# Designed miniproteins, single chains, continued (4), part 22

Each design is a single chain, and the fold is of that chain. pLDDT is the mean over its residues in the fold that is shown.

## One batch from the design tools (miniprotein)

Design m12738
Fold by ESMFold2-Fast:
Structure m12738 (fold): chain A 93 residues (1-93)
Amino acid sequence: SMLELWEDMGEAAIKFGGWRAAYFYYGMVASLLLDTDPERAGRYFYRAGEAAFQLGRYDDSIRFYTQSIRLNRNDPDLVARAQRNVDRARAAL
């Protein structure tokens, strides 16, 4: 399946520190989980935001962190971290 393929890519990204692979993997998995497990999708959007920031893709980073905040409103620690990261990405834009 597509999810299994993206999980393999994610493992490679973690192993080799590949921000580009992490960006595509986490964004894809988040999108696939959005309707079935929105809280888990939000955590993957957070990871996609981190990868986007490291790649200098600040607009994408803001979008991913904002989506993570919306999906994980019940996790104040994640929300606070994502808000700080949005501010950081906006400052870098």
Scores: mean pLDDT 83

Design m12739
Fold by ESMFold2-Fast:
Structure m12739 (fold): chain A 69 residues (1-69)
Amino acid sequence: IQEIIDQLKEQGKKSTPFQGMVVGHGASAVQWALNGVDLDAGQRAADNLEEAGLTESARLVREALELIK
């Protein structure tokens, strides 16, 4: 799970400033889901990443959510 979060942060560094912000929100949402705070935030973050055209980052968030389930 931490490895997926690290990959998300790496993807964010290679994106535009706007896309990097969305990826950062995705990484944060996975952390909040891991802490049992808000699992739905993780799912919404993945949807937002996919809509922004960050398909690889969205896939990583979805994988992290599957590991939390």
Scores: mean pLDDT 66

Design m12740
Fold by ESMFold2-Fast:
Formats: sequence, C-alpha cells, structure tokens
Structure m12740 (fold): chain A 81 residues (1-81)
Amino acid sequence: SMEDMEKEREKTLKGLEKLIEELEKQGRFDTAKQIRELKEKFEKEMEELLKKNDEKGFRKAIEQLEREVLRIYLEDEEKAA
C-alpha cells in the first residue's frame, strides 16, 4: 500500500541519516558525503514512484540503494586498510 511505502521510505531515510552521523563521527567525511548524495537521489526517486503508485519500482529502488550503500562502504573499508 501507499502507506506502507511511505513508512518504508521514512525508515530508510532515518537509517541513512544515522549511518551518515556514524561515518562523520569516525572521520569518514568523504564516505558520509557519498551516502548523503545517495540519500538525496533516493528521496527524489521515491517521491516520483510514490506519485505513480509504482510498488515494483519502489522495491527495485530500495534494492539498488542498498547495493550502492554497501558498495561505497566496502570500497572505503578496503582503501582504509
């Protein structure tokens, strides 16, 4: 439902905000910036998908976001070693 999608969007955005704060506390400012840019892109994409009531597109966008967050995080960990 649209209500479920909105709740999932809110949880995802809150999770990203928390991750950004944790990265900044660790001094990982470049990684935090990349995650913040993804958050802004995700917010815009989710707003469009909610307007269209595109549940399938919404799910795919969340999956893509999760993959991109993981990619950025892992790349930064490898470079820090």
Scores: mean pLDDT 80

Design m12741
Fold by ESMFold2-Fast:
Structure m12741 (fold): chain A 80 residues (1-80)
Amino acid sequence: MKVKLGEKAREILKEVGYEKDEITRQELLDAISRLIEKLPIDPSEPGVIDVRGTKLGEILGKDRITVDELLAFIESEVEE
């Protein structure tokens, strides 16, 4: 099944090479995985990503987020 990405999700996923407005669920999972791999993870706080100074941090208005918060945000920007 293909899903449509909102503008904010497209801006974030473009940073990992996804420029499509409609992608499959598998492509979405792969894009999120690559995004997480490129983000600075806080080794002192499991499951927390330091997004300070990143475009993701600017869009979310936060310095740190959890992986679950990132997934929830992306899902909120996805339409089936």
Scores: mean pLDDT 75

Design m12742
Fold by ESMFold2-Fast:
Structure m12742 (fold): chain A 92 residues (1-92)
Amino acid sequence: SELEEELAQLSSEESRELARKILEAVELLKSPDEEKKEEGKKLLKEIAEELIKEAERKAKEKGMEIDVEEIKKKLEEEIEKLIEEAEKELKE
């Protein structure tokens, strides 16, 4: 997945912190509590924003041009899929 490719480009410390946040967001989304679900959605949005910022920063360091809007679109689509899967688990 594209998320896995971006994680592979992070330092081991950054990758571990990001993985922790993703797992926390997924756990919140699996909650039957509406407030916790909204918190999980917000956390995923913040994670996507951090990933875009880091990708842009690293591309600039390497003298590469990246399409930030394309990366954002792909991350938003992946987040929507995660939310849909979590909501599906709650109904089953």
Scores: mean pLDDT 69

Design m12743
Fold by ESMFold2-Fast:
Structure m12743 (fold): chain A 76 residues (1-76)
Amino acid sequence: MRERLEMEIELAFAQMAAAIAKKYGEDKEAVEEMERLVEEARRAFEAGDYEAAREKIAEVLKLFKEENAKAEEKEK
C-alpha cells in the first residue's frame, strides 16, 4: 500500500504540473506532451505498473523543468 500511496501523490504532482503548464505555458507542444505522459502514467498506475508510472511521471517533471528553463532564457 505505501508504494501505491506514494505513486498517487507523485501522479497528483505530475497532473498539477501539466495543468499549470497548460494554463500558463507558451510551448503548446511541450504542454501536449506533458498531458499525454500524465495520461500514460495514470493508465500504468491503474494497471499496477508502478515502474512505468514512475518513469512517465519523471518525464513530465523533466519537461516542466525544461519549460521553466526556457522561460528564464527568454527573460533576457
Scores: mean pLDDT 75

Design m12744
Fold by ESMFold2-Fast:
Structure m12744 (fold): chain A 79 residues (1-79)
Amino acid sequence: DSYDEEIDNMKKAVESLSSSYPEASKKALKHIDELEKATKAGDIEKEIEHAKKLQEVLDSNPELKEAVQKAVEESVKKS
């Protein structure tokens, strides 16, 4: 579904920049994975926690933030 595509596209966007931003990409991927697991499990507390940690990583790395935002927007536009 659209949410699964959004998560998958975010992971691919981060992975594409892993050579340029290895530590930030590893941290972002960890939080995306934990966010996906928490959302599917209905664990709202963990979902909020990992969403915030992901935002912190992205805010510190503008190129990663732009890539992730673009991937999310493309996923939402796809029917």
Scores: mean pLDDT 79

Design m12745
Fold by ESMFold2-Fast:
Formats: C-alpha cells, sequence, structure tokens
Structure m12745 (fold): chain A 78 residues (1-78)
C-alpha cells in the first residue's frame, strides 16, 4: 500500500541518518542503496498502475534520495 511504502522509506531514511551521524559510511551507503531499490520499485508500480498518488510519492522519494546522496558525498569528501 501507499502507507507501507511511505513507512518503509521513512525507516530507511532514519537508518541512513543514524549511520551518517555515527560516521558509519558503509552502513549509510547500504541504507541509501536500499532506498534506491524502493524508489525503482515505486516508479515501476506507478508506471504500471498510473496511480497519481504513487507518482507523487515517487517524486518526493526521488527528491529526498538526491538530498541524502549529496550529504553522503559531502561526508566522504571530508
Amino acid sequence: SLADLEAKAKALIARFEAALAAGDLKAAMSELMHLGGLLVSTATISVVTKDPELDRLFQRMADQEGELQRRLEAQKAS
């Protein structure tokens, strides 16, 4: 469901934040890869179902993933 996808994304983002705060870049990268996988799945379902709510969720998740990716790269460059 939409709520299940949102809950999964929120949990992955929280785990990414915790890993990044702990300086565990490998764990942060792993959680970001899991979020990327969820993003691909959400995009596929959105295209197949043509559900505008799923498309909006996909756009929000893509924006969030891009922000987290930039934060990870900044930390790696330090």
Scores: mean pLDDT 82

Design m12746
Fold by ESMFold2-Fast:
Structure m12746 (fold): chain A 74 residues (1-74)
Amino acid sequence: AAEARRLADEALRAAFAGDYERARELAERSVATDPESPATPLALGVAAYAYRQLGDEERAEEWRRRAEEAAAKL
């Protein structure tokens, strides 16, 4: 729980710093650590944003859809 939130927060900071590859990696690790965490919608959203910034539109859309599904559960 705490680890997933920490990773999601770090992913968000990496995204704000323009380090999209790190943001994607940290966000994916957050989701893998605890998929049921309240932090998961944030992590999925950061991954979607990072993939879009990296030019991977297909993966960005996949992660965006997962973020919407996860947010609906909260």
Scores: mean pLDDT 83

Design m12747
Fold by ESMFold2-Fast:
Structure m12747 (fold): chain A 64 residues (1-64)
Amino acid sequence: DLVKEIDELRKKYPGGLGPLISKIGQLLSKGLTEEAQKALDLIKQGKYVEAMELVDSTLEKLNK
């Protein structure tokens, strides 16, 4: 369950990753499951900058 995975990451990495994980939750709530999953995979790989760029660019396109 992708929602549970996001919640576990919020608990494990509060602070520095909190905003990024919250934005991933926003992608999931908007039905962007593929982008949310990709961002979670990047976080698990330690690629936080790439994850943040993916999430921010996707949210910007939705709110244009």
Scores: mean pLDDT 74

Design m12748
Fold by ESMFold2-Fast:
Structure m12748 (fold): chain A 82 residues (1-82)
Amino acid sequence: SLREEVELAAEGAIRLAEGLAEKAIKLNPELAERVEETKREAIEVARRGLEEPETGFELIQEAVDRVAEMYKEVVEEAEAKA
């Protein structure tokens, strides 16, 4: 069902946020607070998708994009220092 698919997608987005945040903090501990804030915001957006199935996939995609952008920024900052 649409609700079950949105639940699976939201769970995936939350796991991605947790995993990428952990890796980002290991790469640049100096940014830990900013990374944790982005992770929390992304998880909140993904959870909102569960409450609004009609827009659930759009909200989950937004959550994934936020986490991916954060991870890219952390990697680029780490590479610039190397």
Scores: mean pLDDT 83

Design m12749
Fold by ESMFold2-Fast:
Structure m12749 (fold): chain A 98 residues (1-98)
Amino acid sequence: KVEQAREHAILSLESARASAAELTKLDPRGAEALAAVQAALDAAQAGDFDRAIAEAERAARILTEISKGKPEIAPIVTAAAISVVGGLFSLEQARRLE
C-alpha cells in the first residue's frame, strides 16, 4: 500500500535529517549530507520517488565517507546511515507500488 510505504520513508528520512543535523557540528560534510537528506525528503513528499532515491543514495555516500575518516563519531554516522537505508527501502517500495 503506497501510503504506508511513503509514510515510512518520510519518517525514516526525518530521523536521518535529525542525525545529519548533529553531524554538521562534527564534520563539514555533515551539511552536505543534511542537504541531500532534505532534498530526498522534499522529493518524497512531492511523490518524486526517483529523485528521492537518488538524493538518499547521495546522502548514504557522504555518510560512508565521513565514517571512513572519523571512527570516533561512528555511532552518530551509523544512526544516520540506518535511517537513510530504511528510507531508501521504503522509497523503493513506494515506487514499485505506484
Scores: mean pLDDT 80

Design m12750
Fold by ESMFold2-Fast:
Structure m12750 (fold): chain A 60 residues (1-60)
Amino acid sequence: SELAEWIREQLAKYGVYVDLETVERWLQEDPSGEKIAAILETLKAPQSVIEEVKARAKAA
């Protein structure tokens, strides 16, 4: 999905390299995106990116 690809790119920007299948699985386990947002927060991603993950997950 477009959301999963975008999340993969954000994670890679902060040094976390996972495949698209892993991101898709995380979104299936937590459709809210809160768990992915928490990972990005531990990586010190900007709050705008964290909020964007949750907003896109809610809209999907």
Scores: mean pLDDT 82

Design m12751
Fold by ESMFold2-Fast:
Structure m12751 (fold): chain A 106 residues (1-106)
Amino acid sequence: KRAEEYLEKGKEAEKEGRYEEAIEHYLKAILETEDIELAIEAAEKLAEILEKLGRHRDAYWFREAIRTRDLEVLKAVAEGFKEGKLLEALLEAESKLAFERMKEAI
């Protein structure tokens, strides 16, 4: 219920290099807040982490959402990301690697 607490936890996790945990906290901060400024701050922090992880497309999604300055847009993008976009990308990459190994082995 306190989006500010999620933002604070996200910043703490980010400082410790716990990027997955920081992402979860920033997403919750966006989804639980009614304050557009807090949502923008959380989204900017999330985009910074995504860039550090080489996830430029996900970072662009959040930056486009920030540019609209619309809380509903930010929440929609956060929900889409929470639906496992990062995890889906990782699973797809792992699946492709496994498939290439199988092709090369036979």
Scores: mean pLDDT 74

Design m12752
Fold by ESMFold2-Fast:
Structure m12752 (fold): chain A 81 residues (1-81)
Amino acid sequence: DEVEALRAEGEALLEQFRKSAEEFLEAHPKSAINAIEAAAKSAIDELRARGAASTPEAAAVANEIAEEIKKIAEEAIEKAK
């Protein structure tokens, strides 16, 4: 199932992003904002591209997870300030 596969892959990517954001904040607080923004953009672009290459249902799942990544990035950036 393409929708299930994309959701599982997207959730794994979301979890990896969350860990990366935490590592950026811990290691280099002053440069964390730029690193988090770049990582979030990369992950969102990848998910949307994969969704667009699949079914409309998969594209909807990709957009849903992309919005979750965006929210986590915004929260992490706010904590970095």
Scores: mean pLDDT 80

Design m12753
Fold by ESMFold2-Fast:
Structure m12753 (fold): chain A 78 residues (1-78)
Amino acid sequence: MVDQLIQLRAQVDYRGMARLGLEGTLLDLGFSEEKAKEYGERTEKKIDELSLKKKLPIGLAINIATSEVLGEALRELK
């Protein structure tokens, strides 16, 4: 019960913040709002896949998803 409430709050706080942080970083790098939002949506989907399907802790899922999506975006920039 308590662990489920902590997990839910982590999803609300960290998942949303991770997306906004990534989108802000991409905008600073010169990506359009449209592209930044596309990568933001990919990040949320990867977090959900890693957390729900792979059963990883939410913090680890966020770190992996954010790093992978940011790396993908940087390759498109170059």
Scores: mean pLDDT 74

Design m12754
Fold by ESMFold2-Fast:
Structure m12754 (fold): chain A 100 residues (1-100)
Amino acid sequence: MDSREQLVALLADLMAHEARRLVAQGRLDDAAEGVYNAMKYALTVLSEEDVRAALLRAVSRLPREVALQILERALELAKKEGDERTARILEEVIEELRRE
């Protein structure tokens, strides 16, 4: 596996695992904050395409309705912080998930 592909897979696994754990505890806002922070830090070392791919892979491991709730809350956080890059990726993934 390419090292970049490995990083994308690891990021997806980390986001999915933490989101699932927090959702099981009824902590949707914390799950959204975790996803947002993971994306924000990943964007310091990965391309927007890689971060989008990792996020899509992560949320595809969750029930669709739960994934949408996490993504929409994460989008609100990105908009509140003026983080236009992360907000754009979140909007793209929300749109893609709603089509399926």
Scores: mean pLDDT 86

Design m12755
Fold by ESMFold2-Fast:
Structure m12755 (fold): chain A 55 residues (1-55)
Amino acid sequence: DKHKELVGEILGVPLEKITDDTTLYELGFNGLLLGILEERLKQEYGRSITDEELF
């Protein structure tokens, strides 16, 4: 989905490494990358993301 595509784009990881059980913490997201992801998601979906979606 678009969410997985944005995560893969920001981290430069293949989509197959981004599973439903994989947290952004485990993928190596830091505060800067989380901020970029949140802004991109707001622009694409018109909503803020929660900590449950990030971690």
Scores: mean pLDDT 66

Design m12756
Fold by ESMFold2-Fast:
Structure m12756 (fold): chain A 113 residues (1-113)
Amino acid sequence: MAEANALAARIGEVVARELAAIERATPEAVEAAAARAIERVRAEWGLNARGAVGRAPDGGWMYASVAAAPAGREPVAVPGLSTDANGRAHGPEVDFPADEVAGTAAVLAEPAP
């Protein structure tokens, strides 16, 4: 559990760094950042990784999540996430293997034109 929590935190840091590198938090920029985070997780830890992106119910935040599982197994689910008004990411309750982890980060969405 402690090792899985540490890996989840590191994956979350990778996602947060990729989101922080975008200048305008458009859906396309967040999707591209999530794809880069997936490739970094695969390269750094040799894990199979899967991502999801979305917008919080309030529309003010966008999020990216990356789930990782050992080689030879796909992650069961990347959480279909929401972010509250304080920027905290929430995922659905999902049963997944003890060696599967997910990291999530959110960014303030660019206002609609």
Scores: mean pLDDT 66

Design m12757
Fold by ESMFold2-Fast:
Structure m12757 (fold): chain A 84 residues (1-84)
Amino acid sequence: LSEEEKRKYIEGALKGDEKAIEYIAKQMAKLLIALDLDPASEHDFNNVLKFVTGKEPEEFSEEVLKKLKELVIEYVKEAKEKQK
């Protein structure tokens, strides 16, 4: 993705766009897995969110943060379940 496309996804997630939220959550999940971090840890979640978006957690609405947390946990779980 270009820097312009990344910016559009970040802005979309801030506005509650579902596709943008899904995209950001997927990138966060990939980074959490690569760094062996805990998606249920507030510290790890917040650090990965800041790295992916360049935004502080407080800049997101409570509803968007809840959706991101739920999706990130789901995506990490799905990746681990692929170990058959």
Scores: mean pLDDT 80

Design m12758
Fold by ESMFold2-Fast:
Structure m12758 (fold): chain A 94 residues (1-94)
Amino acid sequence: MPSLEELYETVKKWFEENKDKMSEEAKELAEEALKILEDYLKGKVSKEEAIKRLREILRKLVAMANASKDEEEKHQYLLLGIAVQEAINALEKE
């Protein structure tokens, strides 16, 4: 698996390339997830706190994907959910 720093940069780049195609809600959840990872990398939050907050975002993303009637919007929530799950997995290995 990539390092947490490599995963953060990959997710940030993906977000920058796709944010204009995302719903406002998906964009806000992506920005929140990136901020949690940035705060962890800067030593502002513990690993346990970062994992807890990312799990809450993952739960919201799954709920939004299930509620969405638009296939493109649903796909965006699922892709972001996969990225958040990978970040949780990377943090658990730190």
Scores: mean pLDDT 80

Design m12759
Fold by ESMFold2-Fast:
Structure m12759 (fold): chain A 100 residues (1-100)
Amino acid sequence: MSDEERLKELIRLARDQIEEDVKLLIEGKISKEEFKERVELIIETLEEVSKTLSKENQEVMEKVIELIREFTKKVLEAKTPEELEAERDELTKKLDELIE
């Protein structure tokens, strides 16, 4: 797999995991605190794996991590399932734009 293909796969896996975690949060199966802890583990994994990527792809991963951090703050402030779904959709759109 190319370095670029590895980056795209990592972003897709992180997106899919975050989507599942948002679903669990909306369904009341996890708390906002547990959601935050789960996303922090995703970020730690992305930071560690990014060290094995090219400098160019490390810069893309830094942008991905920043988007995920901003998204997490908005999730913690969200008051309705509709707000959570809207923030999830915006994150997914921004992540997909980085891998085009």
Scores: mean pLDDT 85

Design m12760
Fold by ESMFold2-Fast:
Formats: structure tokens, sequence, C-alpha cells
Structure m12760 (fold): chain A 85 residues (1-85)
């Protein structure tokens, strides 16, 4: 479980770096980035709901970590959009 979560976090951070770079390079539109942010917000909210329903402390911690990562990704994408304006 733990090793799989750490790998997922790393993969998602690397994906976020690529999305930010593609947006700054003009390969992604503002509309595409806004849609990505919307999906990340939905994922974050879903992960927080799963954390509330979890009876296992380790599973709860996993969902909370993934939700925090989604919040960090949202912040990075919003900062990239503001910088490009």
Amino acid sequence: MEAAIEKRIKDLEELTDKIVQAYLDGKLSDEEVQEIIKKLQEDRDGLLELAKKSKDPEVREMYLRLAELAEEQIKRLKEAMEKKK
C-alpha cells in the first residue's frame, strides 16, 4: 500500500510538471487547463469524502495525502495561469 501511494504521488507530481510546462510553452489552452483544474477539484473532494468514510487509519491517511497532492496540483496550475496573463 505505502509503496504504491509513494509511486502514485511521484507520478502525479511529474505529470503536473509536464502539464505546467506544456501550458507555458503554449501547447495547452487556458480552457484545457481550466478543465484539468475542475477535474482535480472533483478528485480532491471525492478523496476527502472517502477519507471521512474510511475506518482504517492507514487508508484514511492515504486518501488525505492524495487529496493534499491534488490541492498542490491545483495551486501550481492556477499560479501558471496567473503568470501567463
Scores: mean pLDDT 80

Design m12761
Fold by ESMFold2-Fast:
Structure m12761 (fold): chain A 87 residues (1-87)
Amino acid sequence: SSDAVRDLRDAIRQALRLPNGLDILQQGARVISRSPNPEAQRLARQALDSSDRGTVSVLLIQAAQIDPQAGRDAARVIRDLIRRQRR
């Protein structure tokens, strides 16, 4: 779903403005790594093995295109972690 990809892309953009943005994106990758879809799992594991913010962002978007539900779940976790930074 284009809505799932758009929501995740927005969450990623917000996370990248934070000093711990990479850690937040990797928590999103951990969520997608639990997807029942093997290709989404593979992309998420590849993201977890990367320390490059751009690479992690691209892999998360690709995984969300394959499993939109995992993408929505990742966006939700990313947004929750961003919200915790304001507490």
Scores: mean pLDDT 89

Design m12762
Fold by ESMFold2-Fast:
Structure m12762 (fold): chain A 76 residues (1-76)
Amino acid sequence: ASTAFIEHQLSLIPPQYHEPIRSFLLQHPDATTLEIAYVLHQLGLSLKQIAEVTQVNQSNLQRRLEELRPYLEELT
């Protein structure tokens, strides 16, 4: 996902989540929307808020995060 696009979407969530995500994107510039969603969820953001930020359906987001959890855990 575009870093600029994600930075804009971050304005929709509390400031304390901004720096951890920026640090993650610096280390993983080609991170997918799902990988970014996983990191936000680990930081404590709700799936509903993540769905709004990423423009992904909440139910689909939850299913995909659960299916890929073992791979996503290796990123953090």
Scores: mean pLDDT 72

Design m12763
Fold by ESMFold2-Fast:
Structure m12763 (fold): chain A 61 residues (1-61)
Amino acid sequence: LTAEQQAALRGIARRFGPAAAVKAANLLLEDPNASQREIAEAMGVSTRALSEAIREGLAAA
C-alpha cells in the first residue's frame, strides 16, 4: 500500500472503526485500483462519507 493509501485507511479507521479499515485494506490489496465507489459499497457507506474519512486521514498525515 502507498503512503497515501495508508493515510486514507487511518481516516477510515477513525470514522468507521478498525474492522472497516481492514475491509478496505483487503480490497485495495486484491485490487490496488479499486474505486472509492466500490470500497464504499463494500463497507455499506456513502461515497461522500468515505471521501470525508479519506480527506481527514490525509489531512492528519
Scores: mean pLDDT 80

Design m12764
Fold by ESMFold2-Fast:
Structure m12764 (fold): chain A 90 residues (1-90)
Amino acid sequence: TLATLTPMDNTKVTAKKGDLISAPVTLENTLPVPADVVLSVKASINGEVVYDGSEPVRLEAGQVDSGHVTVQAPETGEHTFTVTITLRPA
């Protein structure tokens, strides 16, 4: 594996309408060599895609990179928040 991913999967989040819901995303290059990858991230609330983005990322050997996916709560109450991450060669 070029990288290890630790996304937030099918998590219940209680929020007020308009509150920011943030999920940490960690990407690790476990290979002994640098890797150039395309990182694709999708975020869904209650099964509806609210974010879909892709970017090229270079990870040095053993590098751990951390970021966040942030979306607004569409209504007050409990939401199911899912972040799906895929990697492919650049």
Scores: mean pLDDT 72

Design m12765
Fold by ESMFold2-Fast:
Structure m12765 (fold): chain A 73 residues (1-73)
Amino acid sequence: MELTVSASTDPAEIAARLKTLTGEVTLTITGGSGEQLEARARAILGQLGLAPSQYEVEYDPAARRVTLTLRLP
């Protein structure tokens, strides 16, 4: 499943939505500065409580996006 959200979206809202999903989810966060994108990714991952083996982070500063590949329980 693929999901795209704005960097201006509340990380708690994104995490709440992700908690209703299971399996592999690709989350793309767009439209922020590099620092905002990194902060949003960290906040979401922190709220999900995933182990490092359950996620991958790919940062693309030129495209102003970060992509999270999540393996949800």
Scores: mean pLDDT 79

Design m12766
Fold by ESMFold2-Fast:
Structure m12766 (fold): chain A 95 residues (1-95)
Amino acid sequence: MKEEIVKEALEIIKELLENQEYTKVKLILGRMVALGRQAGLDEKKIDELYNKAVEAIENQDYEAALEYIGKLLEILAEDPEVLELALEEIKEIYE
């Protein structure tokens, strides 16, 4: 189940990147960081992946951005409730 949620989240984010909706992607990343921190997950690793994802987006390296975002989602997946909340927020921002 968690692998399917991560895949769905990445598919939405990929579509946003392809549509050049970078502000929405950055908002999503900020929400994922907040959820991870509130859940007591690895804040240092979350912050490092957030910074790498943002830099990759700004450099138009969307393959690297999706890799870092995928790793961030895998950290959130350590708490399945947090991962489900992240997907709900991603869907809300996407619409």
Scores: mean pLDDT 85

Design m12767
Fold by ESMFold2-Fast:
Structure m12767 (fold): chain A 79 residues (1-79)
Amino acid sequence: AALSTVTALFRADAREGVERAVELLRATPGAVAVSTEDAVHEGEPVVVVTGVFESPEAARAAAERVSRVPGVLDVVVSE
């Protein structure tokens, strides 16, 4: 079975939002791994938060919660 991923983009200065997103992703039942990476998106410094999940349902539930975190720029689910 293929794993599902949630990718959330934050501005580099949205540190509290990044920490909340990591906590929400890790707290989701079916979470396999959560990671963060500093990156550049469209010329702007960003933080990419990635969650890996056992099921599409877990990934969608996690994405919905993370989409409500202050400072989030985008949330993408890959199934």
Scores: mean pLDDT 83

Design m12768
Fold by ESMFold2-Fast:
Structure m12768 (fold): chain A 66 residues (1-66)
Amino acid sequence: SEELSKKVDELEKKALNAAAHGDRAAVEEYIAQLEKLMKEAGVPEEEIKKIVDGVRTAADMLLASR
């Protein structure tokens, strides 16, 4: 749904913003919220993994760059 897409987008942005500020704990919290949101919405497991892995990779690159 459009509502789900907006919430997913917001959580991805929050995770990446936290990573840019070096906040690893906040990154993990937002990724956990993102995974829970998609599971509750019935998103296929493969799709959830792809999205979570993408966000985690981007966040880890930002965290490693300092």
Scores: mean pLDDT 83

Design m12769
Fold by ESMFold2-Fast:
Structure m12769 (fold): chain A 76 residues (1-76)
Amino acid sequence: SLKDLEKKKKDEEERKKLIERAREEIRKGISKSPTVPEDKREEWEREMIEGVEALVKGVEAAIERSEEEKRRKALA
C-alpha cells in the first residue's frame, strides 16, 4: 500500500543518513589518531563502516521479526 511504501522509503533514508554520519565520525576519529599507520586508515574506515551497516541491518531485521510476531499473535 501507499502507507507501507512511504514507511519503507523513510526507513531507508534514515538508515542511509545514519551510516553517512557514522562514516564522518569514524573518519574524524581516525584522522585524530596519528599513531594509526596511514596505509591502514582506509582499511579501518571500511571495516568500521561495514560493521555499522551490518549492525543497522540486524536491528531492522529484529524489529521486523518483532512486528510479525505481534501480528501473528493478533491473528491467532
Scores: mean pLDDT 73

Design m12770
Fold by ESMFold2-Fast:
Structure m12770 (fold): chain A 78 residues (1-78)
Amino acid sequence: LKLRPGESEGEAIAREAAQAVYDGDFARAEALIAEHPEYAAAMLEAVRKTLAVLESIGAAPERLARTRALLERLEALT
């Protein structure tokens, strides 16, 4: 995990999870959630923003469905 200047660990993990979702790497996103449930709230916020971006660019329905399922899991952890 590479932290950006001024970034907290939670912010870095949330950013990596959002990036994984954006890239379609749901295995990486799931791994980050499993490894860092303490940052579920930060990941939830970041992934919600990523879902809005994916919706705006017309991402495939399967990708949107998988992103929504991930959000439901994160909501259950918070």
Scores: mean pLDDT 83

Design m12771
Fold by ESMFold2-Fast:
Structure m12771 (fold): chain A 86 residues (1-86)
Amino acid sequence: MVEEIERLLREATELAVEALEEEFPEVAEEVRRRAEGLIEEIRRAAAEGLPEEQLRAMLEQARRLLEELRANPELPLELVRESLAA
């Protein structure tokens, strides 16, 4: 389960970075750093006995995130642009 969550988060991170890297390289690097930190936190929590129900919730969230990014590859770029326009 943890391995699957890590795989999905890495795939989602790669899609987000690909969308951001040319126009906002600093934001792309921040996304990479935050994703690595989240993966480390999930590994630690799982090693410390995080309930399987919580891990399943994280897995479903990671799946939804990846599906959303695959359906809307420009979404990360739109979110950054909207944040700057606000």
Scores: mean pLDDT 81

Design m12772
Fold by ESMFold2-Fast:
Structure m12772 (fold): chain A 86 residues (1-86)
Amino acid sequence: DKEKEAKERGKKAEEDAREAAEEYERYKDSKTPKGVAIAVGAALRGIGAVVEAGLTAKKTGSKEAKEAAEKGKEYLEKAGLKVEPL
């Protein structure tokens, strides 16, 4: 069931974005090179998760995948990472 797969993929991407946003929030103000690297890595993972959910929504028409992308973006923005559409 492609619709079920799209929902599950969207949910995973939402969770990945939330976890990445939390890690970014924790390390974004770090003054150590290691902390900065963790924050950058978290930002990239979070953006990737939102993009994956958005692409899944576009390919499948899944409302759940679209909502997951929107929630993921919200988590990143709440953490202070500006995510603007390209």
Scores: mean pLDDT 80

